Designed miniproteins, single chains, continued (3). Designs and how they scored, part 110

Each design is a single chain, and the fold is of that chain. pLDDT is the mean over its residues in the fold that is shown.

## One batch from the design tools (miniprotein)

Design m11822
Fold by ESMFold2-Fast:
Structure m11822 (fold): chain A 82 residues (1-82)
Amino acid sequence: GEKLTLTAVSQADGTAVLRDADGKVVGTASAAALARAAQEGGNVAFTASDGKVLKAEVLGLEGDILRVGGTATVTLELVGPL
């Protein structure tokens, strides 16, 4: 599938806002789900900026996403529609 390298910023509600290299919001995901999938393997639900929910594999996560306002670099592979 399509591979994306994104910057994640964790919000107080437990979501992470995902931005591309140009700083544009491309989607959101659960911060806890991203961290878990990076550690244990597996897929996460990725909600694209157009509202589509996609299944994504977490290939890498570097940084601290579990703190409010924490930032990480996340590499995702889009597997397809949910």
Scores: mean pLDDT 83

Design m11823
Fold by ESMFold2-Fast:
Structure m11823 (fold): chain A 101 residues (1-101)
Amino acid sequence: MREEILEIVKELEAHPDAGPLLFPPDESDTEAWAKIKNPVDLVSIREAIESGEIRTFDELLARLEQALAEVKALYPEDHPVYKRAEEVYAFGVELVRRRLS
């Protein structure tokens, strides 16, 4: 299970639209840090899997949903960054579904 969850996150990190979810906001982005407390990104998700904090597909999806929600709080629905984040989340959901089938 852990290896399968880690494989999914690595596939997400390699996705062409992963940029908006890949790293936390830069420390100079005062607006982002005002709206998001303890941001969730793909790097922190991978570290949580490696440490055993994320142990199930449900826990992975919950963290991905949190990361997506944080992007949606910063950008309007018609923004390219918002759309890229939704695409990466949808891809992650599909990868989990294929492994559960």
Scores: mean pLDDT 76

Design m11824
Fold by ESMFold2-Fast:
Structure m11824 (fold): chain A 86 residues (1-86)
Amino acid sequence: ELEKKREEALERVKALLREKAAAEGVAEEEVERRLAELEAELAKFSTEVALAILEGKLLFAEGRREEAEARYSEILRKAEEELEKL
């Protein structure tokens, strides 16, 4: 069920990014470009790392900075582990 959790987290991140962009007056084309870049970058990582990145973004967007920083630290650790396998 990690793939399902990743997809649910991705949709939540996309919704929050669109909501924030609308409040800030960012053009829809720019928002969709950023979302496409996010999805492309996430596709380079394992489902676990991608989910952790998305969870970190959700926490940061909600103003939960300390929890977001903890999640990003976990992401960095997992990304380093994946690079070590190369």
Scores: mean pLDDT 73

Design m11825
Fold by ESMFold2-Fast:
Structure m11825 (fold): chain A 94 residues (1-94)
Amino acid sequence: SLEEKYNFVVEQLSKLLELRDKYRAGEISEEEYIEGVREIAKEILENKEYLSDEVVELAEEILKNELSFEEFLQKVSRLMAALFEEASRLKEEL
C-alpha cells in the first residue's frame, strides 16, 4: 500500500539519520557506521520495487567495496536527500 511504502521510506531515513548523529557524537566508530549504513542499503534493495530508481541506484553504489570513506559519506548524504524527497512526495499522495 501507499502507507506501507511511506512508512518504509520514513523508517530507513530515520535509521540513517540516527546512525549519522551517533557517528558525529563519537558514539560509534567509522566501521560501525559503515556496517549500519550497508545493512540499511541491503534492506532498501530487498524492497526496491517500492522505491525510486535514484534511491535504488544510490543503495547499490553504497554497497560497492571500492568507495573511500569520503565517497561513502557523499553517497549516504545523497541517499538521505533522495529518501527525504520520496517521503515528501508519498505524504502528499496520502
Scores: mean pLDDT 86

Design m11826
Fold by ESMFold2-Fast:
Structure m11826 (fold): chain A 78 residues (1-78)
Amino acid sequence: RKALELLRNLSETERRIVEAIIELLDTEGSSAVTQANVARRAGVSRATVSRFLRRLGVSLRDVPILLGVVELEEAVLK
């Protein structure tokens, strides 16, 4: 629940990280979703990606699942 709230209230930098994760999933699949690839695509350091993941309290591989839950929750509420 806390991670879902954080995903709805992203900073500009955090938004770029999320966009990079989504694009990597769509174009290259889940195996390509690494801190290095996300950092490169988002134009941030790996440390910035790591800090974002620690703030969410999840691992990088769990972010797509959380994004799916946010999308489903928004669909149910609307």
Scores: mean pLDDT 70

Design m11827
Fold by ESMFold2-Fast:
Structure m11827 (fold): chain A 63 residues (1-63)
Amino acid sequence: SAAPLTEEERLAAVKAVNQALEAASKGDIETAEKYRQEAADAVSDPLAGKRVEEAVKLAIDEI
């Protein structure tokens, strides 16, 4: 029911996600949390933003 992400939103979110995962892999959880929020903010739809944030959070927790 939510509109799909635009290509620009997807690319911006992916860049932020990569930064979050890189920070988490180095044990820098505070920086990872900041980039997780940036990934969510990259999408205009709040519901899609929450899903991106949740996915990044799960990926960080698995590291």
Scores: mean pLDDT 75

Design m11828
Fold by ESMFold2-Fast:
Formats: structure tokens, sequence, C-alpha cells
Structure m11828 (fold): chain A 89 residues (1-89)
């Protein structure tokens, strides 16, 4: 990867983290509204997506990118989503 390609990929992952944080907030709003079916449907989509983003971040780390911050945030989001799934079920 060129340095510019690597930087663009890291920026894309940071954007994905921001989008996932917004999705977590949306799921919490659904739970607060009592819409557990809609919350569970979103969780079933987002949990695999976070797994793929973690895999992408680990790949970029193997290419020499400093993604420790992004990996920590993705792991925290994954734990939040799993806790919300257990709460909704």
Amino acid sequence: MTPEDLAASVASLRAAVAALRADVAAIRALIAAGDYDAALAKLNVLIPVVGLEIAAARFLESQGADVSEVLAELEAIREELLALEEEVK
C-alpha cells in the first residue's frame, strides 16, 4: 500500500467508527421506545459489520498503520452491541 492509500484506509475506518457510534445511539433510542424487535434487527446487522471492521483494522496494523485507537474503539463498540443484544433478548 502507498502511504496515501494507507492514510485513506485509516480515515475510512475512523469514519466507520463514527457511523457505528451513531448506530449504537439509534439502537439505544429504539430500546428506550420499547421497540425491541427493531433494536434486535439492527444488532443482527451491526455485530457482523463491527467484526469485519476489526478484521480490516488488524489488516492495516499488519501493513504498519497505527490503528490502536481505532481497534480499541471498535472493540468497545462490539462489547456495547453484544451487551445491548443480551438486554433486548
Scores: mean pLDDT 85

Design m11829
Fold by ESMFold2-Fast:
Structure m11829 (fold): chain A 62 residues (1-62)
Amino acid sequence: MEPKVTGKIDQDLLDYMTAHAGEVLTGEAGELLKAFQKENGLANDGVADAAAIGAMRAHLAQ
């Protein structure tokens, strides 16, 4: 099963990004990722790349 997107920047979004690593996220997950990228000075392209995943892990203190 794919991880559930909850409409917020949380562990479920990170799990979804990890399942779709290297892909452009669409819908709610894509919008959340772009918002996170903008807030953290990353490219706001919605791509679940290694930089975005790494920044999300650091943010969530994993």
Scores: mean pLDDT 74

Design m11830
Fold by ESMFold2-Fast:
Structure m11830 (fold): chain A 91 residues (1-91)
Amino acid sequence: MKKPLSPEEKALLEQYRKGAERRRANVRAHTSPEDAARLEELIDRSLKIREEMLRTDDPAKQKKLQDELAKIGNEGGEIESRALTERRRAA
């Protein structure tokens, strides 16, 4: 079974997307082109996973999606940490 998204859930996904765009812009100037491209892929993938989590009522699938989201978050955090190091170096 799939749960349809409520207007509130759609608004949350939009807020997440806007937040992700801001994070992307904040690090883009201080990251490699490869890390920037990877960060964009991770952000887009995380948004799709969050939407699937809102749509699914299967606890097993939801747990797998949560685990995948955590892995994506960790990789994104490493890219952001590298960008922050370069930003401090530039300052």
Scores: mean pLDDT 76

Design m11831
Fold by ESMFold2-Fast:
Structure m11831 (fold): chain A 77 residues (1-77)
Amino acid sequence: SAVDAEIDELLARVDELIEKAKQYDSPEAKFLIELLEQLKATLRELRASDMPEGEKRARVADLQLALDLIEEQLKKL
């Protein structure tokens, strides 16, 4: 489905940001990696769920906003 494709794109983006964060040897970077790993777990659970597509899309939108905020924090490292 279209929403599952969006989740797959977000999962790829999370993996990219984890790899970028790993280049920094700081407590701040380690904290952001922990948040990204939690977000990845949530996205995987959502991907596997039989939730109605409309509810799934709403959760994807919230997770997208969370990921954008994490990415902005990574840029400040």
Scores: mean pLDDT 88

Design m11832
Fold by ESMFold2-Fast:
Structure m11832 (fold): chain A 86 residues (1-86)
Amino acid sequence: YLFLVFKDGELVGSARTPEEAAEIAEKYAGVDAEAVKRHMEWLLSNYEGPILVDLETGEYTVFESAEAAIEAAKSLKVPTVVIIPS
């Protein structure tokens, strides 16, 4: 897995584990790292495709391509994480 953290449409960090991605999300978006980590782990257990997560609401969207998920994240003003399968 690759985790891409976005804020204001800009890539602010990348990680290879939910733990590292949650720490980046906490640093840049002020979200609870433990809650974000658990949410990402739950998503990975239930979905196979690329996932875009809104870090303010926890709402998520499953995409058919990593490129579509990344473009969506860049268009949003809310902080997000894009989860990409390896």
Scores: mean pLDDT 86

Design m11833
Fold by ESMFold2-Fast:
Structure m11833 (fold): chain A 91 residues (1-91)
Amino acid sequence: MEVGEEGYRLGREGYETGDGAVARKGAETGIRGAQEGLRNGDAEAAVKGGLGALYGGLGMMRAGRVTEGTGYALAGIGYLWQAGLTFGIPF
């Protein structure tokens, strides 16, 4: 599984279940996937990675890790914005 896709899967799972540990793993994996996607010109990996960080951050906030979760969610938004500029994706 591509790193961005794995980050998105885990971040979304953590968000839907309220599992802060899964959400955090999704956010961390999502950031790595977004960075790799941007570096490699892989728009899908960059977007999925950014979404993984966003959903993971929101899932961490839902689990009570508000400060960490807010940081990851903002990082996800930043990577999604960067992917939009890099690949011409409208956000």
Scores: mean pLDDT 83

Design m11834
Fold by ESMFold2-Fast:
Structure m11834 (fold): chain A 71 residues (1-71)
Amino acid sequence: SKKLTEALAKALEEALPAIEAGDTAAVKERIRQALIEAGMDEDAAEAVAELAAREASKLTREQLRALIKRL
């Protein structure tokens, strides 16, 4: 949904310093909370946040910002 996509995009932008620092746990927690606040089930939010944090760690700042703009 648009609300979930917007929540994910905002969480990724806000988590950018933690992503660059390699703090995957902090990235996961920020995304998880944002998705729950946007109406996602807690178990689904945990799984999506884990995947998103893992994939985000593989991207450069420039690639991450480009991806966020597409969300």
Scores: mean pLDDT 82

Design m11835
Fold by ESMFold2-Fast:
Structure m11835 (fold): chain A 78 residues (1-78)
Amino acid sequence: MAQAIVEALKELLGLPEELQKKLLERLQSQEDIDTFTAALLNLAYEKGLNSEEITKELVEELLNMSDEEIEKLANYRG
């Protein structure tokens, strides 16, 4: 499961191997994947970016957040 989303982000964003490893370590379940994906989309929206403008820098920013901050972003109401 986590491998599929990491491969997608690698293809779309050119993620470095270090960020790919951090994603695989963090995304242990489908719930983690869903929460992370929602948080990433909401973070992009908050910065005025559409889904096509998501960058490796946004993924890195999100990976540097606490689980609490990621959950808060995933539950953000736009």
Scores: mean pLDDT 72

Design m11836
Fold by ESMFold2-Fast:
Structure m11836 (fold): chain A 110 residues (1-110)
Amino acid sequence: SMMEQLRRDVLFLLRAQARAAERGAEALAEEDVERAREIEEKLLREGISDEELFEMAARLLPELPPEEQLAFLRTLNAEQLERVEEIAPELPEEVIEAARAAYEARLAAS
C-alpha cells in the first residue's frame, strides 16, 4: 500500500539521520546517501511538507531501538524535542532526558 511504502521511506530517513548524527555523514554508505536523497525528492514531489515529515518521523520513533531513538533525538533542538514529546508520549523519559542533556552540552560547547 502507499501508506506502507511511506512508513518504510520515513523509517529509512529517520535511521539515516540517526547514523549521520552518531558517526558523521561520511559513515553512511554511498547507496544509503543516494536512497535518502531519492526518498526526500519523492516526498517533496508528493507534497509532503517538512512539518508533516517531522510528525511522521516522531510517530515512528518508538519503533526504533533506544540507541537509534537517542541518536535521532540528539539532532533536534529544544523546540523539536518538546514537539516529539507531544507526538510520541510513549517514548522513555530517560531517552528524552539524555537527548535534552546532549542539546545543552552542544550549546555549552558552541
Scores: mean pLDDT 78

Design m11837
Fold by ESMFold2-Fast:
Structure m11837 (fold): chain A 89 residues (1-89)
Amino acid sequence: MVQVKVKQLPKSRTNTFTATFEGPEGLYEATAHLYVKKPGKAGELLESVQLPVLEAVKDASGKYTVTASYTFTSDSPDDLFAVATLRAV
């Protein structure tokens, strides 16, 4: 099953989006997407990127997590939303 996380980004040229997923030990595929929401319009996809294969690691509380991180660059003055998807390899 594909896991999805969405986050609104600060209005700045460069934003690092980090999404943490919980899952069993193993390898995962992740994608990161950047959307813009202009007044009176539907959300528009600006960028889509396939991340390198990620490995689940133990976090500070001892559970396995997968962290997907990507730095987006956009000079849009409109609301920006980052979406990360994750699935097991």
Scores: mean pLDDT 76

Design m11838
Fold by ESMFold2-Fast:
Structure m11838 (fold): chain A 57 residues (1-57)
Amino acid sequence: KLEEKIKELEEVRQKALNGTASKEDILRALEIRYEIAKEKGLDNQIKGIERMIEALR
């Protein structure tokens, strides 16, 4: 599960390096980071990610 999420983050990174990352790719990366932060109980990181997701929607 975690390994699959890290793989998705790496795919978005590769797209960003190639200049092909879309707004949807960035949102997906933020959503994955949110899930990881929530699982680890990183409250400050969770709040920051929530604000970024809302701003992009």
Scores: mean pLDDT 76

Design m11839
Fold by ESMFold2-Fast:
Structure m11839 (fold): chain A 71 residues (1-71)
Amino acid sequence: SARRRALQRMILSVMATQAPGELLSPEELFELFRKAFPEEEVSLAEFNRQLRALVDAGRLLERDGRYERVA
């Protein structure tokens, strides 16, 4: 859906600001997302669903429940 694609794009833009190799918990990433997009109303559960979708698509890396940007 357009909403899922928009959320995924916003998440990737937040990740693009992080250093290579920086591993973030879902909670840390969600706080960065809220700071970057304060007008966006999204639950942590919906946010976590998008993180899993991005990993499945090869657009984020996951290690032990933490997330890293693709180089």
Scores: mean pLDDT 86

Design m11840
Fold by ESMFold2-Fast:
Structure m11840 (fold): chain A 82 residues (1-82)
Amino acid sequence: AEEERIREIAEALGVSPATVRELIEAIRRGDWETVARLLAGLTDEQLEVLEEHGFTRLAVLRKTAEKLREIGDEIDRELAER
């Protein structure tokens, strides 16, 4: 039952069902680092599709995690390496 929804979301996003399953499992475990990595590969249009399928908080989390990670990486590179 849930696997049919995973397949539908995967087809709508243009990604593999394995990617959608990994995203759901990461969310259930609270593995936000994995969630951020998976969402970083998605476009704004793909995030809207996820939101329509009940992933409302993921759209906000993706933008927040992406910005925080990018800022963190830039700061680390400037202060630690450069």
Scores: mean pLDDT 71

Design m11841
Fold by ESMFold2-Fast:
Structure m11841 (fold): chain A 71 residues (1-71)
Amino acid sequence: MKRRVVVTVEYLDENGNVLAQETRVAEVDSPDDEVEFEAEFPLPPGKYTKKTRIVRPDGSVEEKEEEVEVA
């Protein structure tokens, strides 16, 4: 079964500045499912924080953080 959720992803530097923000509608079976989309980093090599916010139609909100590395 598929559920439609709205996913907002923000890429932050070490100072907490938002460098890029993307919004996508994703299909998931649960709010904790992995959501993947293409992202290019016009950023210098290094580590950045990727924040993902998942909002379900029933009002459930899930937030997730992960580190991404640009070579």
Scores: mean pLDDT 66

Design m11842
Fold by ESMFold2-Fast:
Order: sequence, then C-alpha cells, then structure tokens
Structure m11842 (fold): chain A 65 residues (1-65)
Amino acid sequence: SATRRRGLEILREAGETPPSQRELAERLGVSQATVSRFRRTPEALEYEIELGVRALKAAVERVTA
C-alpha cells in the first residue's frame, strides 16, 4: 500500500531522529491509529529498532564528549 511504502521510506530516512506517531500520521495523511498498526508490522519494527540504536549511540557520544 502507499501508506506502508511511504512509512517505510520515512523510517529509512529518519537517521538519528526517530519520528513520533503524530509526525508519521501528519506526513502520511492518516490517523494515528493507522500509524500505530503500521508501527507494529515486522518491517516497521526492524527500522524502528535501528533508529533506536542510532539515537542511543548519538546520546552516548553527546554525554561522553
């Protein structure tokens, strides 16, 4: 679906800043309930785990600098 494709693109491009449910809903033009369902798919979870790891690494670098 277009929503799933666009959602995965947003997650892939997010880098160090994990998108909020609200941000994804606004960008996709869908309800937050639709985003919640999307985020629970295996594909989205894999990207969100990677974003979380990147965010954690960035936070560690910030406090250890």
Scores: mean pLDDT 70

Design m11843
Fold by ESMFold2-Fast:
Structure m11843 (fold): chain A 63 residues (1-63)
Amino acid sequence: DLERKKVAREAALEIERMAGSHPVTKKMEVKETPLSPDKVLVKRREEDAATGKVTETEEVVTF
């Protein structure tokens, strides 16, 4: 079906354009450090792969 093949090509081109035009990819890292048997330090790091901007947050969780 020519119409389905056309839609598939249009979708593939759109995905390529999205990948090239949307350079914002967030990388998330979570690190857990045990402070005591009832407490854990949770550190979250978010990095924008395109710009290299880094955001860090941390919190202490008590069980």
Scores: mean pLDDT 65

Design m11844
Fold by ESMFold2-Fast:
Structure m11844 (fold): chain A 89 residues (1-89)
Amino acid sequence: KKELLEKAIELGLEGLKKIIEGKFEEGVKLLGESARLLLELERPLSEEERKRLEEALEARLKALPEADKEKLVEMAQKIIEEYEKAKKK
């Protein structure tokens, strides 16, 4: 369970870094993997639930207007800064 949480955090941070780089497709995939692992911490997801979650996340992020993508990048930057600040303590 602890290992699963650690993997989820690592994937989430990598996904956020890809979004900051403008690599939205790669970032979406990594964030989707992270979210899936986080949900599995509460209970195992069925194969159908996993596929639907991945598809829903990819579809919604691909459909975001350019202005909203810029806000997503800004939010991702703030999250990474907050995490790095906490990690240095």
Scores: mean pLDDT 70

Design m11845
Fold by ESMFold2-Fast:
Structure m11845 (fold): chain A 86 residues (1-86)
Amino acid sequence: SALRERLRGLLELAKAVAPDARPTPEHRALEARVRELARAGRYDEAVRILGEVLNQLQTTSDPAARAEVAARALFMLEALLEELPE
């Protein structure tokens, strides 16, 4: 689907910023939230919270802070993609 292709593109961009990212407990909580929303069919809400993280990435100039925001987006995108139907 077009949505799946878009999310895969965003995932590759996030990986470029944070290629060696490993999930923290905070990242695990974000994954769980996104999976819960997706399983409930609340894709619009899952995409909205992901959009908030991506907006933060655009306004973050410090490289370490940018990598952390990108890692958050990365784990949320992986969770959402796993829950999407074909």
Scores: mean pLDDT 81

Design m11846
Fold by ESMFold2-Fast:
Structure m11846 (fold): chain A 93 residues (1-93)
Amino acid sequence: MTPEELRKQAEEHLKRAEEALDNGDYETAIEHLRKALDLANQLAEMGDLETAREIYERVLDLATRLSEKADPELQIEASVIEIAAAVNLATLR
């Protein structure tokens, strides 16, 4: 896959995560955030650090918003994604 293809897929997952979050479908939001995080990791591995940083920042924002709204079980999963995005973003600098 090209970096452009990975970026497009990550943008689609981020959009679906935000839509799911807005309609209270927290489980679906978590799944799309995990996919976006994985795509950002692939972009970072390919050396597209700028695009990876942008996606990590958006994953972090959405995961933080999700952790504030979800029930305790899903809140833990959202927090794991939040921590992973924050750590990867920090190490990318």
Scores: mean pLDDT 84

Design m11847
Fold by ESMFold2-Fast:
Structure m11847 (fold): chain A 85 residues (1-85)
Amino acid sequence: SKKEQIEKLRELLKKLKEALKEGLEKAVEFLKETLGVEIEAESDSELARKIREVIAKIVEELQSLKPIDEEEAELLHEIVVLLSD
């Protein structure tokens, strides 16, 4: 259902944030295990860019289901900050 899809995407973003707190490599491991996305990079900046590209696709899917709310916007802001460090 639409509600189940929205909840799955929210949980995905929350878990990705927690993985990012542990480091970029943990976020890559999480994305591979959860979405089957393989990310290879020669630098942390390239790795962060590729992770942002995956997040953009997740956000696009969520926006296709509903407008981004304040809590989701805050979560996304926190993720962007983690990727900028």
Scores: mean pLDDT 85

Design m11848
Fold by ESMFold2-Fast:
Structure m11848 (fold): chain A 72 residues (1-72)
Amino acid sequence: EEDKDRKELAELIDKLIKEGKDWEEMMLEIMEFLAKKTNEYDLLEKFKEALKKGDWETARELANELYEKYLK
């Protein structure tokens, strides 16, 4: 649980909270981090598009898919 990538993700989340980012901005930064680590930029672009459309169901599915790929 304390591997380097998990620590980097936790530090990013802590930083975004301290900077007062809203939920959408925090999720974008987190998804960009995950896409960089997994090389899944297509999922990141689909996530951004879902957010623009207010498609929270699709955004949640894409976020979960990116996170699962990051954990592998």
Scores: mean pLDDT 76

Design m11849
Fold by ESMFold2-Fast:
Structure m11849 (fold): chain A 96 residues (1-96)
Amino acid sequence: DLIDRYRQLGQQALRNGDYLSAGRYYLRLGSLLLQQGRYDEAIHYFRLAADNFLQAGDYSLAGVAYEQLSQAYLNQGRQDLSQQYLQQSQQLQQQA
C-alpha cells in the first residue's frame, strides 16, 4: 500500500533527524489522502509536513504545505481556515 509506504518512509526519515525528507513524504501522503476525499487525515499530514519543513528551515516548502492545508480546508467547506492558511503560505514564501 502506497499510503503505508509513505507513512513508514516519513517515520524513518524523522527517526534519522531528516526533517526535509520527512516533510516531503508527509506532503505526498497528504496529497494521496486528499485525492481519496480523506480530508481530516490529509490535513493531519499536511500539518506534519509544514512542521517538518519549518524545523528544516525551508520556508518555501513550508509555504507549499500551508497552501495544501488551505486547499484541504476549502474542500471541507471551511473557507475561513482556507483563507488563513493561504495567507500564511504567502507570508512564508516572502521570507524564502
Scores: mean pLDDT 89

Design m11850
Fold by ESMFold2-Fast:
Structure m11850 (fold): chain A 97 residues (1-97)
Amino acid sequence: RVEELKRELARAFAEAVRALDAGDAKAAAEALRRAAEKARELAELTGDPRWEELARELEEAARAAEAGDLKKAKEHLGRAEKLLEELGLGELVVEAM
């Protein structure tokens, strides 16, 4: 379950990165919200507060993308990427890209 959620989160994050690079704010926001949902589930299952921090960064990125602020969305995405690396998902994200 935890490993499945990690793979789903990595795929949603990779989709968000590709959408932002393509300038597709709507697709990016949808992918970021899916990633945030998986991060919240991981926080509930593991008790590690870094998953909650990740979910907040992903939610802020989604709101920025929805508002058309792609620069702000990318800033939150960068912070989320660092958290993903610290949580051991860096390789899964690269594999999903």
Scores: mean pLDDT 83

Design m11851
Fold by ESMFold2-Fast:
Structure m11851 (fold): chain A 114 residues (1-114)
Amino acid sequence: SVEEAKELIRKYAKEHGLKLSDEVIETAAEIIVAAVNGEWHKVPLARQVVFDWLQGKHPVDIARELMEKLNLTPEEAALLVAAGLLAFRKYSSIEEAVKDAINLAVEILKVLEQ
């Protein structure tokens, strides 16, 4: 459920020192749950991330564009891009998907903070 994903995002984000707004946690949870259910195309932001990736944009550049367009922090943009890119993967559980999204967000953030 979206509520389960939100609690898992809060837990793993805290373990990695990521500062996220409640709005971003909710949006990321919706994207992650949609990806796990094979319904990522129903979430507009997930579609945008997928289409930008398929057009050859690097995840870091997608994150920079989201920061500018949606007034997001680097941590918030990195998580939303990571969540959207889960569209290309298959997961056995919401927890597995959340862990993968947080790990990918941390890698994107390392490049953004350089």
Scores: mean pLDDT 87

Design m11852
Fold by ESMFold2-Fast:
Structure m11852 (fold): chain A 64 residues (1-64)
Amino acid sequence: WLDIALRAGLSEEKAKQFADAANAALAEGYSLEESLVQAINHLNLKGEDRQRLLQAYKEYLAEQ
């Protein structure tokens, strides 16, 4: 999560907040993609920031 957020161009502080929110959603039983969306919504990320995070997530999965 942290690497995905940093790859998307978030600051270290926001990337950590994103990772914490995504991990919290996973702990509640959400899927990986649902946890990504919940974290984006929690940080109120919109437009280009949202698109960059979705793209970074897809690229990260393709590299695994």
Scores: mean pLDDT 78

Design m11853
Fold by ESMFold2-Fast:
Structure m11853 (fold): chain A 69 residues (1-69)
Amino acid sequence: MTEFQKNLREIIEKLTGKKLSDEELQELIARYDRDGDGTLSDDEYVQFLKDADIDGKGGITLEEFEKYI
């Protein structure tokens, strides 16, 4: 995995307390990774955060995510 994918996984697992499989993580990234480079552009990243409201409690905002990176 790229460093971005690894960091994203760790943040999601830390905030939700739920482990993601490699398949689940890559499915989420691929859904938003329009150019297929294994990372998200700023626009794709914002869209991912809005949709990745995994716990229904407002999810991870871009500002909040930047504090963990």
Scores: mean pLDDT 60

Design m11854
Fold by ESMFold2-Fast:
Structure m11854 (fold): chain A 76 residues (1-76)
Amino acid sequence: ESKNFEENVEKKNLEEVKELLKKYNLDESLADYVFEAIKKRAEEENLSVPGIIDQIKKNPEELLPPILEEALEIKK
């Protein structure tokens, strides 16, 4: 639920991305780029960032690889 603490919400979402990367033994330094890839997907799917993160947690083997590929393109 968005309010005046947009920065706080983004920080919490970024922390969830870092935990997701840690859970799958991935480089946490990619978290900012993975977060950007998730935000882009959320805009395209008309969903919230937490919604996309939840989808990844349920199907990481299907959803995480394309998001990681997009994150690497963003990092470029």
Scores: mean pLDDT 76

Design m11855
Fold by ESMFold2-Fast:
Structure m11855 (fold): chain A 68 residues (1-68)
Amino acid sequence: GEEFFRLLEQAVEAIREGDLDRLREVLLEAQKRLSPKEAEQVIVSAGLTAIRLGNREALALTQELLKQ
């Protein structure tokens, strides 16, 4: 629902701004507040955004959290 889209938007904005600390906080909040499937969708979408923008550190962070 609304929570999913808000967290997704915040994750994408964090990547665009190069704010890795905020990205980590947003992805951890998604894992805490969303279903496992919805949290995975947020993290995967963030990873795709990181690839598109060439942010290797953001991509590595999304991969780290998907292994949990």
Scores: mean pLDDT 87

Design m11856
Fold by ESMFold2-Fast:
Structure m11856 (fold): chain A 90 residues (1-90)
Amino acid sequence: SYAAQMAADKEQMVAAAERIREIAGEGEEVLDLAREGQKSVDKLEEMARYTAKKAAEAAKKDPSLVPELVGLGILAIGSAEGARIYEKRL
């Protein structure tokens, strides 16, 4: 169902934000942004882009994390785009 897929995409966004927090050592700010994204798909897309930006900033501080952080940023953006598509179909 579209609702189930949208819920899964939102869950992936939160999981990606949690992983970025663990890797980057950034506190609850990244998680708070992801939680705000769960309230609406517009905010989910915005928060996914912001989360990807924070991941890129963390990667600049530690280049060894670049492949993992880039992957997490792409996952966050992709999950938000998926949620947007499914919300439009609900």
Scores: mean pLDDT 61

